Designed miniproteins, single chains. Designs and how they scored, part 83

Each design is a single chain, and the fold is of that chain. pLDDT is the mean over its residues in the fold that is shown.

## One batch from the design tools (miniprotein)

Design m2882
Fold by ESMFold2-Fast:
Structure m2882 (fold): chain A 76 residues (1-76)
Amino acid sequence: DLAAKAEAAKARKTAYDRQRQQALEEGKAKVAADPERAEEYLQATKDTVAQYLVQASEADNEYRTAEAQLKAAEAA
């Protein structure tokens, strides 16, 4: 079911975007609480954010592909 696949991919992207935002907020809080370890916390946050960006991009590609297939089916 292309519609169900599109909705699942959209929800997955939204979840990764939310996790990325949470990681940024947690990273800022850690830097504020312990500025002497700021480089360590910033690097960890950067790595986590990069991972979620890749996953969100993959989910977005799945959503767009399913949406394009749905539009093609509706046009036929």
Scores: mean pLDDT 84

Design m2883
Fold by ESMFold2-Fast:
Structure m2883 (fold): chain A 100 residues (1-100)
Amino acid sequence: EVEVEVDVEKPPFVENYEAGALKATAEVILARLDEIEKEHPDLSPEQQRLLEEARKYAELAIEYAEKALETNDEEYLKKAAEYAEKAREKMIELARLLNA
C-alpha cells in the first residue's frame, strides 16, 4: 500500500529512518531528564547545570533531526547525531554525580 520511489544511488528512507531514530533517542533523553528532575528536586548547582545542558543538547538534536527529515540533508543528520551524543554524555555525567 506504500508507493516507494527507490533511487538506486541512495534510498531516501535510509536518511529518514536515521533521523527518526535520532529524534526518538533525544525525546527519550528529555523524558529521562524530566524524571530525574521530578525525583531529585534538590539538585546541586552542578547537577542542575548538567541537566540544563543535557536538555539543551537533546532539544537541538530534535530540531536538527526534524530539519533532516524535511530537507533530507545529510549535514542536518550529522548535527542531530552530534547533539544527541552530547546530550547522552551530559546525562551519563549527571548520573555519575547522582550516584557519587
Scores: mean pLDDT 79

Design m2884
Fold by ESMFold2-Fast:
Order: sequence, then C-alpha cells, then structure tokens
Structure m2884 (fold): chain A 68 residues (1-68)
Amino acid sequence: KPQELIDEANRLLEEARRHSEQTRAEAAKSDGATMQALFEENVRYQREAERRAEKLLSEAQDLIKKLE
C-alpha cells in the first residue's frame, strides 16, 4: 500500500505547514520571550514532521521496489 504511505506523508507535511501559520499568528500577538518559545516549538514540530514523512516515503519507495 505505497499510496497510503505517500498520502500520510503529505498529510503530515500539510499539518506542519498549518502549524507554522498558526505559530506566526500567535507570535505576532506575543512578547519577545513567548515569541521565541513559540518559534523554537515550531522548529521542533517541523523537524519531527519531516522525519516522519521521510520514513513514510522511504517505506513507500521500498514497497514500490518490491512490487517490481
């Protein structure tokens, strides 16, 4: 089911993009310390989402190769 893994990876990346938008909106209303904490949290969120998406895409690629 490589398509299911690709769809899940794309969903995670889209959620990460929305999280960045939400973080920017919240940071704009925050003081400097809160803004920094929000940006740091978003950086961690982005990295985790990227790692999960990369793993899913790698699994999809492996499944595609096995179907050859």
Scores: mean pLDDT 82

Design m2885
Fold by ESMFold2-Fast:
Structure m2885 (fold): chain A 71 residues (1-71)
Amino acid sequence: SSIEELQKIAKESKDPLELEEALAMGRMLASVGMLEEAKPIFEAASESVHPEIAEEAKKLLEEVEKKLKEK
């Protein structure tokens, strides 16, 4: 599935372009309410060797986690 592919890219890729594309797709998923699907993408990207990407992913992860705690 496309979500599984995005999660794999976020976990395995060291290419900043591929990681930014995965983050962009994760943001799109979150924007349509697919928070549970977006969360693992941001979790994986937050462990990135690229500090700017990791920082962006951590902020997005915090936003998703806050929304998931809202009832």
Scores: mean pLDDT 80

Design m2886
Fold by ESMFold2-Fast:
Structure m2886 (fold): chain A 118 residues (1-118)
Amino acid sequence: SVEEFLEEVRKRLIEAGLTEEQADKIVEYAKENVDLPELTVENRRALLLAIASYAYILITGEEFVFSGALLDNDPEAAAQELKERLGIEDPQGLVEGIRNADLDALDKIIEAIKKKAA
């Protein structure tokens, strides 16, 4: 279910080193801004991108949105943006993980955002 998926996301955010308050805010943002009647790969990817974007704002105080359109239309440019903005070592692998709605990709994004903010 969507609720079970979001609870797993919440746990992974806390394991990645976010506070419970930050994790709760991110999950609530996803619930309010992504209307998911079904957990397709596409809908899980949309949730993951919304979660990553809001985590970026909460941790850095800077506005940035991870673009699903860029990911679909130009995955090479999406990989370059991840490398330039977050210093991701394997940006191509991370883009593939995001496209597959892999929560391990979320863990890598959160770690990179935290390193950028430090």
Scores: mean pLDDT 78

Design m2887
Fold by ESMFold2-Fast:
Structure m2887 (fold): chain A 70 residues (1-70)
Amino acid sequence: SREERLEQLRRLAELLLDATPLSIRELAEKVGLSVPTASRAYRLLLEALRQGRDPLDDAVLEEILDRLEA
């Protein structure tokens, strides 16, 4: 569901902010995403951080989810 995917993205964002030294494969396994989806999501989360946005903001996570589904 969209709600489950949003929660998976939030967990990925938390791991990113913690600077957790895991590979994209390990991050994908930990949050329950496929490797391609986790890779794309991670890139979009980094982009949001670079723009000065909070990657834990639900609005940011929903925008990322929309871009992943496009």
Scores: mean pLDDT 84

Design m2888
Fold by ESMFold2-Fast:
Structure m2888 (fold): chain A 67 residues (1-67)
Amino acid sequence: MEELKQRLAELQSEYDKIKNEIKKLVDEMQKSTDPEKIAELRQKIIELGKKYNELKSEIDRLQAELA
């Protein structure tokens, strides 16, 4: 059980990291007036969003196993 709890903690940490990174990119995108910069930031947000959703799914699965 300690291994599953450790894995859950690692995934939650990575999830929070990606969430904060997305927030920073969104803030940067809102401050930018350069269309090329905005497009680059949007692409990065999309890629991070995919990882975010994958982590959320894995976290939910592990939480169910620990319940």
Scores: mean pLDDT 82

Design m2889
Fold by ESMFold2-Fast:
Structure m2889 (fold): chain A 60 residues (1-60)
Amino acid sequence: MPVLSDEEFQELLRQFQEVALELIKERDGRTPSRDELIEEVHKKYGVPRSKLRAFLERLS
């Protein structure tokens, strides 16, 4: 898995928070799954899924 810099981690954190809030709003307050967040951030920002997985592993 790719190693994330602190700068990349902070940027991905912002992107995930934005997408999570958007999905919560669309789903009337339902929290999105980890896989849904990965797919939506990948679609919206074009970030590779491998980098998104590395971000979530760092949060775990």
Scores: mean pLDDT 76

Design m2890
Fold by ESMFold2-Fast:
Structure m2890 (fold): chain A 87 residues (1-87)
Amino acid sequence: MPSPEERFAKELKAFIDKYDLTDDAKKKANEVIDAVKNNEPKEKILKLIDEFAKIAREDKNNKLTDEEIEALRKGMIAAAEHIEKLR
């Protein structure tokens, strides 16, 4: 059976895939998904999430609202919190 980390990573990817992210933002979002899947330390995941939000906001081709970026950030944080509880 898939691990809890693999399930949370899959759910997070499905959530993120609903948004029209730029290539740079997608790359950083995938780094967050991989960190969740690999059960990386929470501090590392939170740092990647902050880097994602910055890239998404600063990209000239960004089509997302600040509310959508914050929703993505909150979803990513929730995934990190869930995998932390498995330790």
Scores: mean pLDDT 80

Design m2891
Fold by ESMFold2-Fast:
Structure m2891 (fold): chain A 81 residues (1-81)
Amino acid sequence: SPEMEALLKKLEERLKELIDELKNDPSMTVEEAEKKLREIAEEVEKELKKLKASLEFQKRVLEILQKYGEEVQKILEEKQA
């Protein structure tokens, strides 16, 4: 589905932007980063529900969220002196 491919691309772009913000914005707090990550996850879950996405696509989305979530967590841990 073109809509599903667009969703995956949008998800990856948003997560990459969040990581870039975390690395380049010293004013971004842990709480702000966690809120942004949660908002991204919630929006994606809502879109998956609307699209009636297959279990295979849901798994792909979950894998992307987990991968980038782990990277965000590592950056936050390193940023906290």
Scores: mean pLDDT 80

Design m2892
Fold by ESMFold2-Fast:
Structure m2892 (fold): chain A 81 residues (1-81)
Amino acid sequence: SAIDELKELIRKAKNENERKFLLAALIAVEDPSQFVTFLESLTGHKLDPSLPLLEQIEEAAKLLKVSEELLKKVIEIIKSS
């Protein structure tokens, strides 16, 4: 399941920013509407809630300086959900 795959990535996270990003993605799989609120609480930055979920995830990855490889894996998991 998408949740199990994201939990595995969280366990393998190399730094706090990757962990925060993956936790927000996990929240988005269960409730897409909570993604922006959760990310804003973690980063202190405002995100555009009018953007599609995948674009919000891409912006979050840039803010947290997450690798493009990890971002691609997360997007594939969410799309397969």
Scores: mean pLDDT 80

Design m2893
Fold by ESMFold2-Fast:
Structure m2893 (fold): chain A 85 residues (1-85)
Amino acid sequence: HMEEGRKRREQLREDTIKEIKRALENPDEFSEEEMRLLVASALGILEDEGKTEVAKKVGDMLEQSKGSREALLEAARLILEEIEK
C-alpha cells in the first residue's frame, strides 16, 4: 500500500507538470481558482519530495501577495523549475 501511494504521487507529479506548463503558456485559459488549486497540488509534490526550501519561498510569496494571479503564475514558474531538476 505504501508502494501504491508512491506510484500515485509520481502520476500526480507528471499531470501537475503538464498543467503548469499549459497554464504558463496559456494563463488566460485558467481562472484564479483553477491556478490556486494547481499551485496547491504542486506545493504538495515539492513537500513530498523534501524540497522544503522552495516550498517555503513559494508559500511566503503567496501569503504576502494574498494569492494574486500574478503571484500564482510566478509560483507556478518557480515550482516547475524545481520539479524539473
Scores: mean pLDDT 76

Design m2894
Fold by ESMFold2-Fast:
Structure m2894 (fold): chain A 100 residues (1-100)
Amino acid sequence: EEEQFERDVLAALLEIYAAITRLTAKRAPDPQVRKLLEEVADHLSRAAEAVREGNYDEALKHLDKAREVAKQLEPLDPELAKEIISMIDRLRAEVERVKA
């Protein structure tokens, strides 16, 4: 249908989750958790930029990198890691849906 509209909505969604992740990072008492969340947020923002350009493969690459970083949260905060990974998996599914 409206490919541009779907791209704009998906990019906005990725930017919203990047902003939420950065806010979570600022509130995290553990500096290592903060650093990892900031890295996840950076990858989500880069995925949003890739989606805006119609480069879904690059967006998926950044989401895969975000997931690897989020997995490093497991020994520090397993519940937070599970939530962030779930978020990334949902966003990845949305990118795949729009790409198809």
Scores: mean pLDDT 88

Design m2895
Fold by ESMFold2-Fast:
Structure m2895 (fold): chain A 60 residues (1-60)
Amino acid sequence: DTRAKVAEKRARFAGDEEAIPLYAEAARNYDTDPEKAKQLEKKARDVAIEAHRKRYEELL
């Protein structure tokens, strides 16, 4: 599967709804605009990571 598609499934499992559309958009753009797809994938990852961090280390 496309990396962005796999990441989208992970985001759904993690409950990161805001990251899901970013991963989906990245998957669509890999064929026509891979640079944009990479940016969207990275942004989606940051969103997912921050959401997880806030749950465990809100005071950090």
Scores: mean pLDDT 69

Design m2896
Fold by ESMFold2-Fast:
Structure m2896 (fold): chain A 77 residues (1-77)
Amino acid sequence: MERIEKLIEEISELAGVEKEKLRKEVEELKKLGFSDEEIETLLRAALLTARAPGEKNAEGEEMRAKLEELAAKIEAK
């Protein structure tokens, strides 16, 4: 969980979200069957969005769509 914890810290710092709230979201994703690698990917996408607030481009929307497809595939597992 070292990489996940680091991503939680970076997102919390950039977005002003409490770390405990982000940790609870990670726990909920684990309950849904997400792997640590999948959760890391989701957190990296969130960090990228937080680094460019107000910048809504095709790349960000495409990444979001891919994350939704990943979530659907995991639900089917």
Scores: mean pLDDT 66

Design m2897
Fold by ESMFold2-Fast:
Structure m2897 (fold): chain A 90 residues (1-90)
Amino acid sequence: SMEEVLEKQTETMIKAFEEGKITLDEVKEGLQIFIDEMVEKGVPLEKIIELLTKASDKLIEKAKELGREDDAKKIEEIKKELIEEAKKKS
C-alpha cells in the first residue's frame, strides 16, 4: 500500500537525516514527490494530509531528540508549505 511504502521511505529518510546524509531541501523534495504520486493515484486529500503529517511529525520528533531545534522548526515550516500545496493540487 502507499501507506506502507511511505512508512518505509520515511524510516530511510529519518536514518539519513540522523546520519547527516540528507539535507532539509532533499527532505522537502522527497515529501513533494510522495504528494505528487498520491495525487496522481487519486488518494483523497484528507488521507494525503494525514500521511504527510505522520511523516513530517516523525522527522520533527527526531530533530528534537538530536537537539537540532532549528532543523525541527524548518521541518515544521516545510510541513505547512506542503499541506497548502496538496490542498491546491486536489
Scores: mean pLDDT 82

Design m2898
Fold by ESMFold2-Fast:
Structure m2898 (fold): chain A 85 residues (1-85)
Amino acid sequence: SLLKEAEEIVEEALKNSKSVEEVGKKASELIESKVKDEEEKEKLLNLAELLIKKRVFGLSEEEVEEKLREIEEALKLKKEVEAEN
C-alpha cells in the first residue's frame, strides 16, 4: 500500500517539477502533508527517492547525470566532514 502511495506522490511531483531537486522537495512536502507518522514518512521518503531515480533515468540523461553528480558530491562532502580519514 505504501508503495502505491509513493508512486502516486512521485508521479504528481514529476508532473509539477522542472528538476530532480524540485521533485524531491515536492515529494517530501506531499508526504509531510499526507503522513504524520514518522515510520511511514521515512518509508515513503525512501520509496519516493528510489522511484524518482528510476523515473528520472527515463526522462532526461543530461538532467539525471548532472543532478545525480551533484547529489553524490554533496553526500561525499558530508561523509568527509563527519569522518577523519
Scores: mean pLDDT 67

Design m2899
Fold by ESMFold2-Fast:
Structure m2899 (fold): chain A 92 residues (1-92)
Amino acid sequence: GADLEKAIEILEKALEELKKTKDLEKALEIALKAIDEAISVVKDEEARFELEVAEGLIRIAYGIGKMLNDPEFGIEQMIKLLEKSIEYLKSL
């Protein structure tokens, strides 16, 4: 539906921003803002659940990147998580 299309657009814009950053803190801000905006527009219960799970996993990716002092790894995991969420929403 139109709500899923809006959520996908929000996540795709964030994905392009994530691919351009090397700053782990900035990556977290970009990813969480996009997920929160996507959650606010979706009406589908399964879409909302996927995005809430993705939010938790993004925070874990940030924590691992910070703990390992490997911002590239953390950002790569956030990118994969957003890509997975986009593909899932497209399947609904």
Scores: mean pLDDT 90

Design m2900
Fold by ESMFold2-Fast:
Structure m2900 (fold): chain A 117 residues (1-117)
Amino acid sequence: SAVEEAEAKALAALEAGDLETAAEYFERAAALSDPDSEAYYRHRAKALQARIVAALRAGDRKAAGRYAVELGVLELSAPASIGEIDLSAFRARLVEISGVTSPFLVDRLTPLRYAIS
């Protein structure tokens, strides 16, 4: 599928240490997913974490902070019905490849938006 192809390209870029390209392909995978699906939020969270790490590696703390805020907003905006999204393996691999860690990186995304509105 187009989503699987985009994710495969993102992971290949990640393994090559190209975090910006990895983020672009994770954003593409999200765009090809249903906007209310676990896949959408998982791919967007991966893209944002890759962008946080890329910004930190570049010394751009303001950009890293903006992406961290967007990651928090993503969690608040995600339907609670999706349930928790495990990002632990992805976070560990990001840290291993980059040598960078941050308290703004997450092991899981907890959707906090309830459908009762």
Scores: mean pLDDT 87

Design m2901
Fold by ESMFold2-Fast:
Structure m2901 (fold): chain A 71 residues (1-71)
Amino acid sequence: SEENEKLAEAVAIAEELLKQGKSREEIIEELKKRGFSEKIAREAVRRAEQRLANEAKYGGFDAGVLAVIKA
């Protein structure tokens, strides 16, 4: 669906911005500037946080990646 497609794109952008050290609120504003709704932006940040947590468990990332996740 269009919603699922937009959410997947927003999650990928949010994950990259989290890795760059952007705050949750900065990411939400960036996604809104790119045409995503606030609902999709907030859900994307939540899913990106979960993806980075899962990657740290399985991907062998250093502790720096976890420092940017604001639960």
Scores: mean pLDDT 75

Design m2902
Fold by ESMFold2-Fast:
Structure m2902 (fold): chain A 88 residues (1-88)
Amino acid sequence: MSLLEKAEEKVSKNKVLKAAYDRIKDPESKTLLLSMVLTLKIVSDDVLEAEDEHHLRAFADFLSSIPGISVEADPEKKLLTVKQTAPP
């Protein structure tokens, strides 16, 4: 599906999202991540922008559940700051 292919390309261009995707084992959670990144704007290597606060909360909850990914949500700005917690 071309939209999921675009999401996968978007993930591959962001180091933290790629690490998150690689750490997910089940295909359902991988598809969920890809669906989420279609609605997210990548502002920088570690900053994502959500369209609204409901999506922000859902994305923060999902991403924080992935091992080795840390997430800080700013609901006022609708921004997610994401980091790999232990890359070595």
Scores: mean pLDDT 78

Design m2903
Fold by ESMFold2-Fast:
Structure m2903 (fold): chain A 85 residues (1-85)
Amino acid sequence: MVEVDLAPVDAGEFVAQLREAAAAGKVRVEGLPELEGEFVHAEAEELSPTSGRIRFYLSSGTVLTLETTEHDGVLSSLRAELEAL
């Protein structure tokens, strides 16, 4: 696991960039919410050589969890889940 405190990152812009990548056919994305605020902390965990989990912590205490899957060494799919307090 890798844990990093972030310089504030706009959550809405991050989600918009993921949607743009999905629209371009570069990655399949499921479950992306509309999201506002700033990410202040992130944790990355490898689940297998081709899958991982990244948690982004908003300053509000809400957590965006992304589960990633790779195909041929490239990010192929992304499943998002939003957990509020």
Scores: mean pLDDT 74

Design m2904
Fold by ESMFold2-Fast:
Parts: sequence; C-alpha cells; structure tokens
Structure m2904 (fold): chain A 70 residues (1-70)
Amino acid sequence: SMATFTTPNGKTFEVPASAVEGVEKLLDEALKLGKNVTKEKVEKLAKKYGIPEEYLDLVYKMVNEALALQ
C-alpha cells in the first residue's frame, strides 16, 4: 500500500508505506552531506535504507529541493 510522505519543506510525495521510514532516514543523512551529495551517494543510501531503485530519481529531487532552501 502507498503512504503520503511530507518533507520538512511541506512537499508531499506518495511512496510505499514500508519505505516511509527509509526515506526519512535517507533525507536526514543526505542533508548532512549538503553540497557533497551526489546521485551515486543517494543510491547507496537508498540501498542502505531499503528504498526501491524506482524511487531514486524522486528522492534525489527531494534532497535537491531541500538543499535549495538553505
């Protein structure tokens, strides 16, 4: 089943309910990397937190949007 994930900047995304916690952890860790974050590092974090590869582009966009607010 799907769940709505809300980012700290108020954007909403639909992700698998089982992936919500992984996405939250990935975003926290990626934001700590800041300008050093790359798509390759996001892919490694997604694997670490069990996020399906099909959501990599979405999560990478979420990270970039959050970083742009700094």
Scores: mean pLDDT 75

Design m2905
Fold by ESMFold2-Fast:
Structure m2905 (fold): chain A 69 residues (1-69)
Amino acid sequence: MSEQEKQLLTQQLQGFVDQMKANNSPRTEEVEELAQKAIEALNQGDLDTAHALFERMSGLVLEEQQAQA
């Protein structure tokens, strides 16, 4: 994975956390924990773990968006 790809993925993870905080979601803490673990996995080169955590976070964000609509 390139440095640019790592930066973009980290930015997306932070965006998910910021979105959940802005919505005062009860799932904010869970999403923050998943984001931290995903960033740690990226820094360690564990791309499989990072992708799995990213998909889980995306699912939680999507569910929250649907609940707020």
Scores: mean pLDDT 77

Design m2906
Fold by ESMFold2-Fast:
Structure m2906 (fold): chain A 61 residues (1-61)
Amino acid sequence: SKEELIEKLKKDIENAQKILEESTDPVVQRIAQHELSKLQEALKLLEEGKYDEALRILNDI
């Protein structure tokens, strides 16, 4: 459901933020920052009711 996808995205965002805070590897930090940006955009689209657009972004991760 949409609600389950939103909760999963929030958890994925939290995990990406944790990786950025805990990692000292600049390559890992760059990858995590890129994924975090995509996850945040997908969450915004879901909250705006743009479900198909959110799924396209998630498929590009």
Scores: mean pLDDT 83

Design m2907
Fold by ESMFold2-Fast:
Structure m2907 (fold): chain A 65 residues (1-65)
Amino acid sequence: SLEEKLQEDIEIARLQAILQLQALGDTVTQVTVEYIGDTIRVTVTGADGRVVTVERPSEALKKLF
């Protein structure tokens, strides 16, 4: 379903953001997911104050809204 595809897109963006923050040597303290038009924006904040943002276009998000 489109809902399942949207959840998959969110998981991919979230995983990418978390892996990028971990690659910088930080520990994840906060994860925020927001929708900007047809784009999923995931912002991950670390204990050392590092912030990583990943944006992923989602066809499922565009079709649902």
Scores: mean pLDDT 85

Design m2908
Fold by ESMFold2-Fast:
Structure m2908 (fold): chain A 70 residues (1-70)
Amino acid sequence: MLVEKLLKLAEEAQKEADKLKDSDPEKAQKLYQISTQLRSIADALEKGLISEEQAEEQLEILKKEFDEIK
């Protein structure tokens, strides 16, 4: 389910950010932003404010950003 994929990646990004907050605060901030964006997309999708196609496109973009930062 797409919502679960969004929330799983959000949790992973937040966990990685928490590990880096003291050693690399800039990288941690970017990961926190990705986590927040993913949660926002999941919420919008659950409320029917965006399409599954839009949510999937955003997930792919944010996953790429997460992989580049990590």
Scores: mean pLDDT 84

Design m2909
Fold by ESMFold2-Fast:
Structure m2909 (fold): chain A 86 residues (1-86)
Amino acid sequence: MAKEEELKKRLEELRKKRREAIIEEAGAYVERMGGLTTVLMLPRESEEAKEAERRAEEAEKRAEEYARKAEELRREAERVEAEIKA
């Protein structure tokens, strides 16, 4: 059996990684909103507006990826926590 101390360390690492993923997700949403705001302020045919739209789309994809990662880390942390309590 794994020592309870090792399981607690694993749980702490998973919680830390999940917090990092949540912060990255929030950052990506802020970046997306900035890009969308830029698009609204510029002529639609401008290269700068097209670049801002591309950045907003990439930020949206990144936010979704980090959201998935945070959810997977949450589930893994719950499994480790259940093992500690068993």
Scores: mean pLDDT 80

Design m2910
Fold by ESMFold2-Fast:
Order: C-alpha cells, then sequence, then structure tokens
Structure m2910 (fold): chain A 99 residues (1-99)
C-alpha cells in the first residue's frame, strides 16, 4: 500500500512537471497538499491543508474563466463562497471532512 502511494506520488510529480496551463496548476496544488499531509501527523492540520488546496483549485478555475456548465451546482456554490469568503469556505470543507 505505501509503495503504491509512493509510485502514485512520483507519477503525480511527473504529470505536474509535464502539464501546462490550468490542469498543470491543479496537479501541482494537489501534489503540494499531498506532500504536506504525508509530513503532518495532526488530523486537524491535514484537514486544513486539504481544505486550502480545494480553495486554491476553485480560485484558479474561477480566474481561468472555466465554463460554469461543466460544474455541479455544489461545486459552483463552493466557487462563489471561495471568491466571497475564503475562511468560511475552509471551515465548511473542514466540517465535511470530520464526518
Amino acid sequence: MEKELEEALKAAEEAAANSEGLEGEILRINLEAAKKILETEDEEEQREIAARAVVEQYKLLAEAGADPSRFSPSALEMMELVLEDEEKAIEILKKKMKE
């Protein structure tokens, strides 16, 4: 299992390095978050890192002018929230991660 995670992480690094534009930036955000989560033992810190990565992805999608029709209603609501109040978006995401 750990070996598969290391292989997946290396594949993600290669994909991020070889990818351009919006897809490449999203891959780099996810890769950076994954690395930080693996280094952190604290579950609250892991949720914070994951929530911030999601927020950064929505900001990039909004800035790039991504087609709203390609998003679910919940994803569009999250994108609007991220643009209006990032702290509130992070809190909502962290609450969802607590199950």
Scores: mean pLDDT 75

Design m2911
Fold by ESMFold2-Fast:
Structure m2911 (fold): chain A 75 residues (1-75)
Amino acid sequence: SLEEFREEFARLFSEAVKYALDNKLTDEEIDELYQRVRDKVLELAEKYGLTPEERERLLSAVDNTYKAIKTELEE
């Protein structure tokens, strides 16, 4: 389901981010990971016929996670 996908996707993204921080990946590498994740969300939204609202909600979750990581890197 979309809900299961969203939760699993958020978890995978969180794990990837944790890996990036633990291994001290560069800011550019984190940005590349974010772009790949965003592209996959858009691809799956089109494939499964998601509504614009569902797609925006999913992208918002990804964007919020990315912003949180960027904020932590500045501290």
Scores: mean pLDDT 71

Design m2912
Fold by ESMFold2-Fast:
Structure m2912 (fold): chain A 57 residues (1-57)
Amino acid sequence: SAAIVEDLRRGVERLVAEGRYDEALAVLEKVRQAFSADPEVVAAAERLRREVEAIKA
């Protein structure tokens, strides 16, 4: 759980740094669906999604 959250955060931060916001959002949705039974991963994905949407706006 914690390792998945850390890998997700690093991947999203890299994509955001490259201006690849739509790819970051797509990764977040895929991870949320794949780990839908893990509340820690779902909560992290939703938080990161809001952060990416705020930056993109």
Scores: mean pLDDT 83

Design m2913
Fold by ESMFold2-Fast:
Structure m2913 (fold): chain A 105 residues (1-105)
Amino acid sequence: SQRQKELEQRVELFKEAAALALETVAEALKEGEENPEKREKLEKLAKEVLESLKKAGEALSKAPEDEKAGEEALKHMYEAAEHVKELNEEKGEEIRKLVDKAAEI
């Protein structure tokens, strides 16, 4: 159906947003290894991003074609975008734009 294709497109946007968030986490953890004074803060923010992504993934895994599961995933992806903004504002804004596109579906 048309709606099923739209929901598949939404999942693809979530995957793109998650990939950018994971890249930002990897970069932040590397910066923490090189700058011990920033390590604790960067590790905390990285954990918050990973927790939000985990919750989004769990919501979609339980009911990938359910609109309510998609709404729960959207909430957690927006949370991930805000945490990524604290690590890297430009990447956080890019993730926010992908999540906004998913929200329009």
Scores: mean pLDDT 84

Design m2914
Fold by ESMFold2-Fast:
Structure m2914 (fold): chain A 72 residues (1-72)
Amino acid sequence: DRAAGMPPDLRKQAMELLDYAEKKSTPENEKEIFEVADEGVTKAYDYAKQGNYEEAKKALEETKKKIDEIAK
């Protein structure tokens, strides 16, 4: 699990994002929502591996906004 490789605070945010994606998904949009969530968590993980925790947090926040757009 990519999220498990993050620092505890970022891992918690990534897991909360995945839970949020699940709550926002419908059978119609679940594939798109989870693809966006997985991409966002992957980007955050890559930033965290580089020590760019600020960018990692921004990636998760931007991903949540994208999920909100899809869930309209």
Scores: mean pLDDT 79

Design m2915
Fold by ESMFold2-Fast:
Structure m2915 (fold): chain A 74 residues (1-74)
Amino acid sequence: SMEELKKKAEEAIEYAKKLAEELARKNNLSDAQLHQIKDLITKELEDLVKNGEPIPSKEELEEYIKKAVELVKS
């Protein structure tokens, strides 16, 4: 259901933000870079909910965040 999808997205966003904070700290990213990563993740997951698309697994979110960290470091 849409309500289940929204709850799954909210849990995914929380997980992703915590992981982004941990990886940002380990990679010495600025607050601005961390905010950029969090914003990208939130918008991506909100867009998936709007389109009724499946929410990524924790493993998929980890991969996405790692790539976002590398991109922001470039």
Scores: mean pLDDT 81

Design m2916
Fold by ESMFold2-Fast:
Structure m2916 (fold): chain A 91 residues (1-91)
Amino acid sequence: EKLEKAKELLRKAGREMQEAAPEYAEKIKEIIEKAIRKIEEKNKTPSDIGKEITEAMKEIGEALKDDPELASKAQELLRKAGEEIIKIYEE
């Protein structure tokens, strides 16, 4: 149940990022689905999840490096989703 909620939050953030940066939509989708797969691979601790979210934010920054303002906005959306996910796993 916590995993399914986390996946929903990541996909929602991914959709919002894709709407904000449609030229990067496919790359954003790939990065988010990769993060979801890594979280699914084992029972993740809040710390493990935080590391995967941080890695996804770095990949977003690299993918959108030619548009740093959009990269910053996308990273912020993902950071907020990650904070909500960590709270769910800390409960």
Scores: mean pLDDT 81

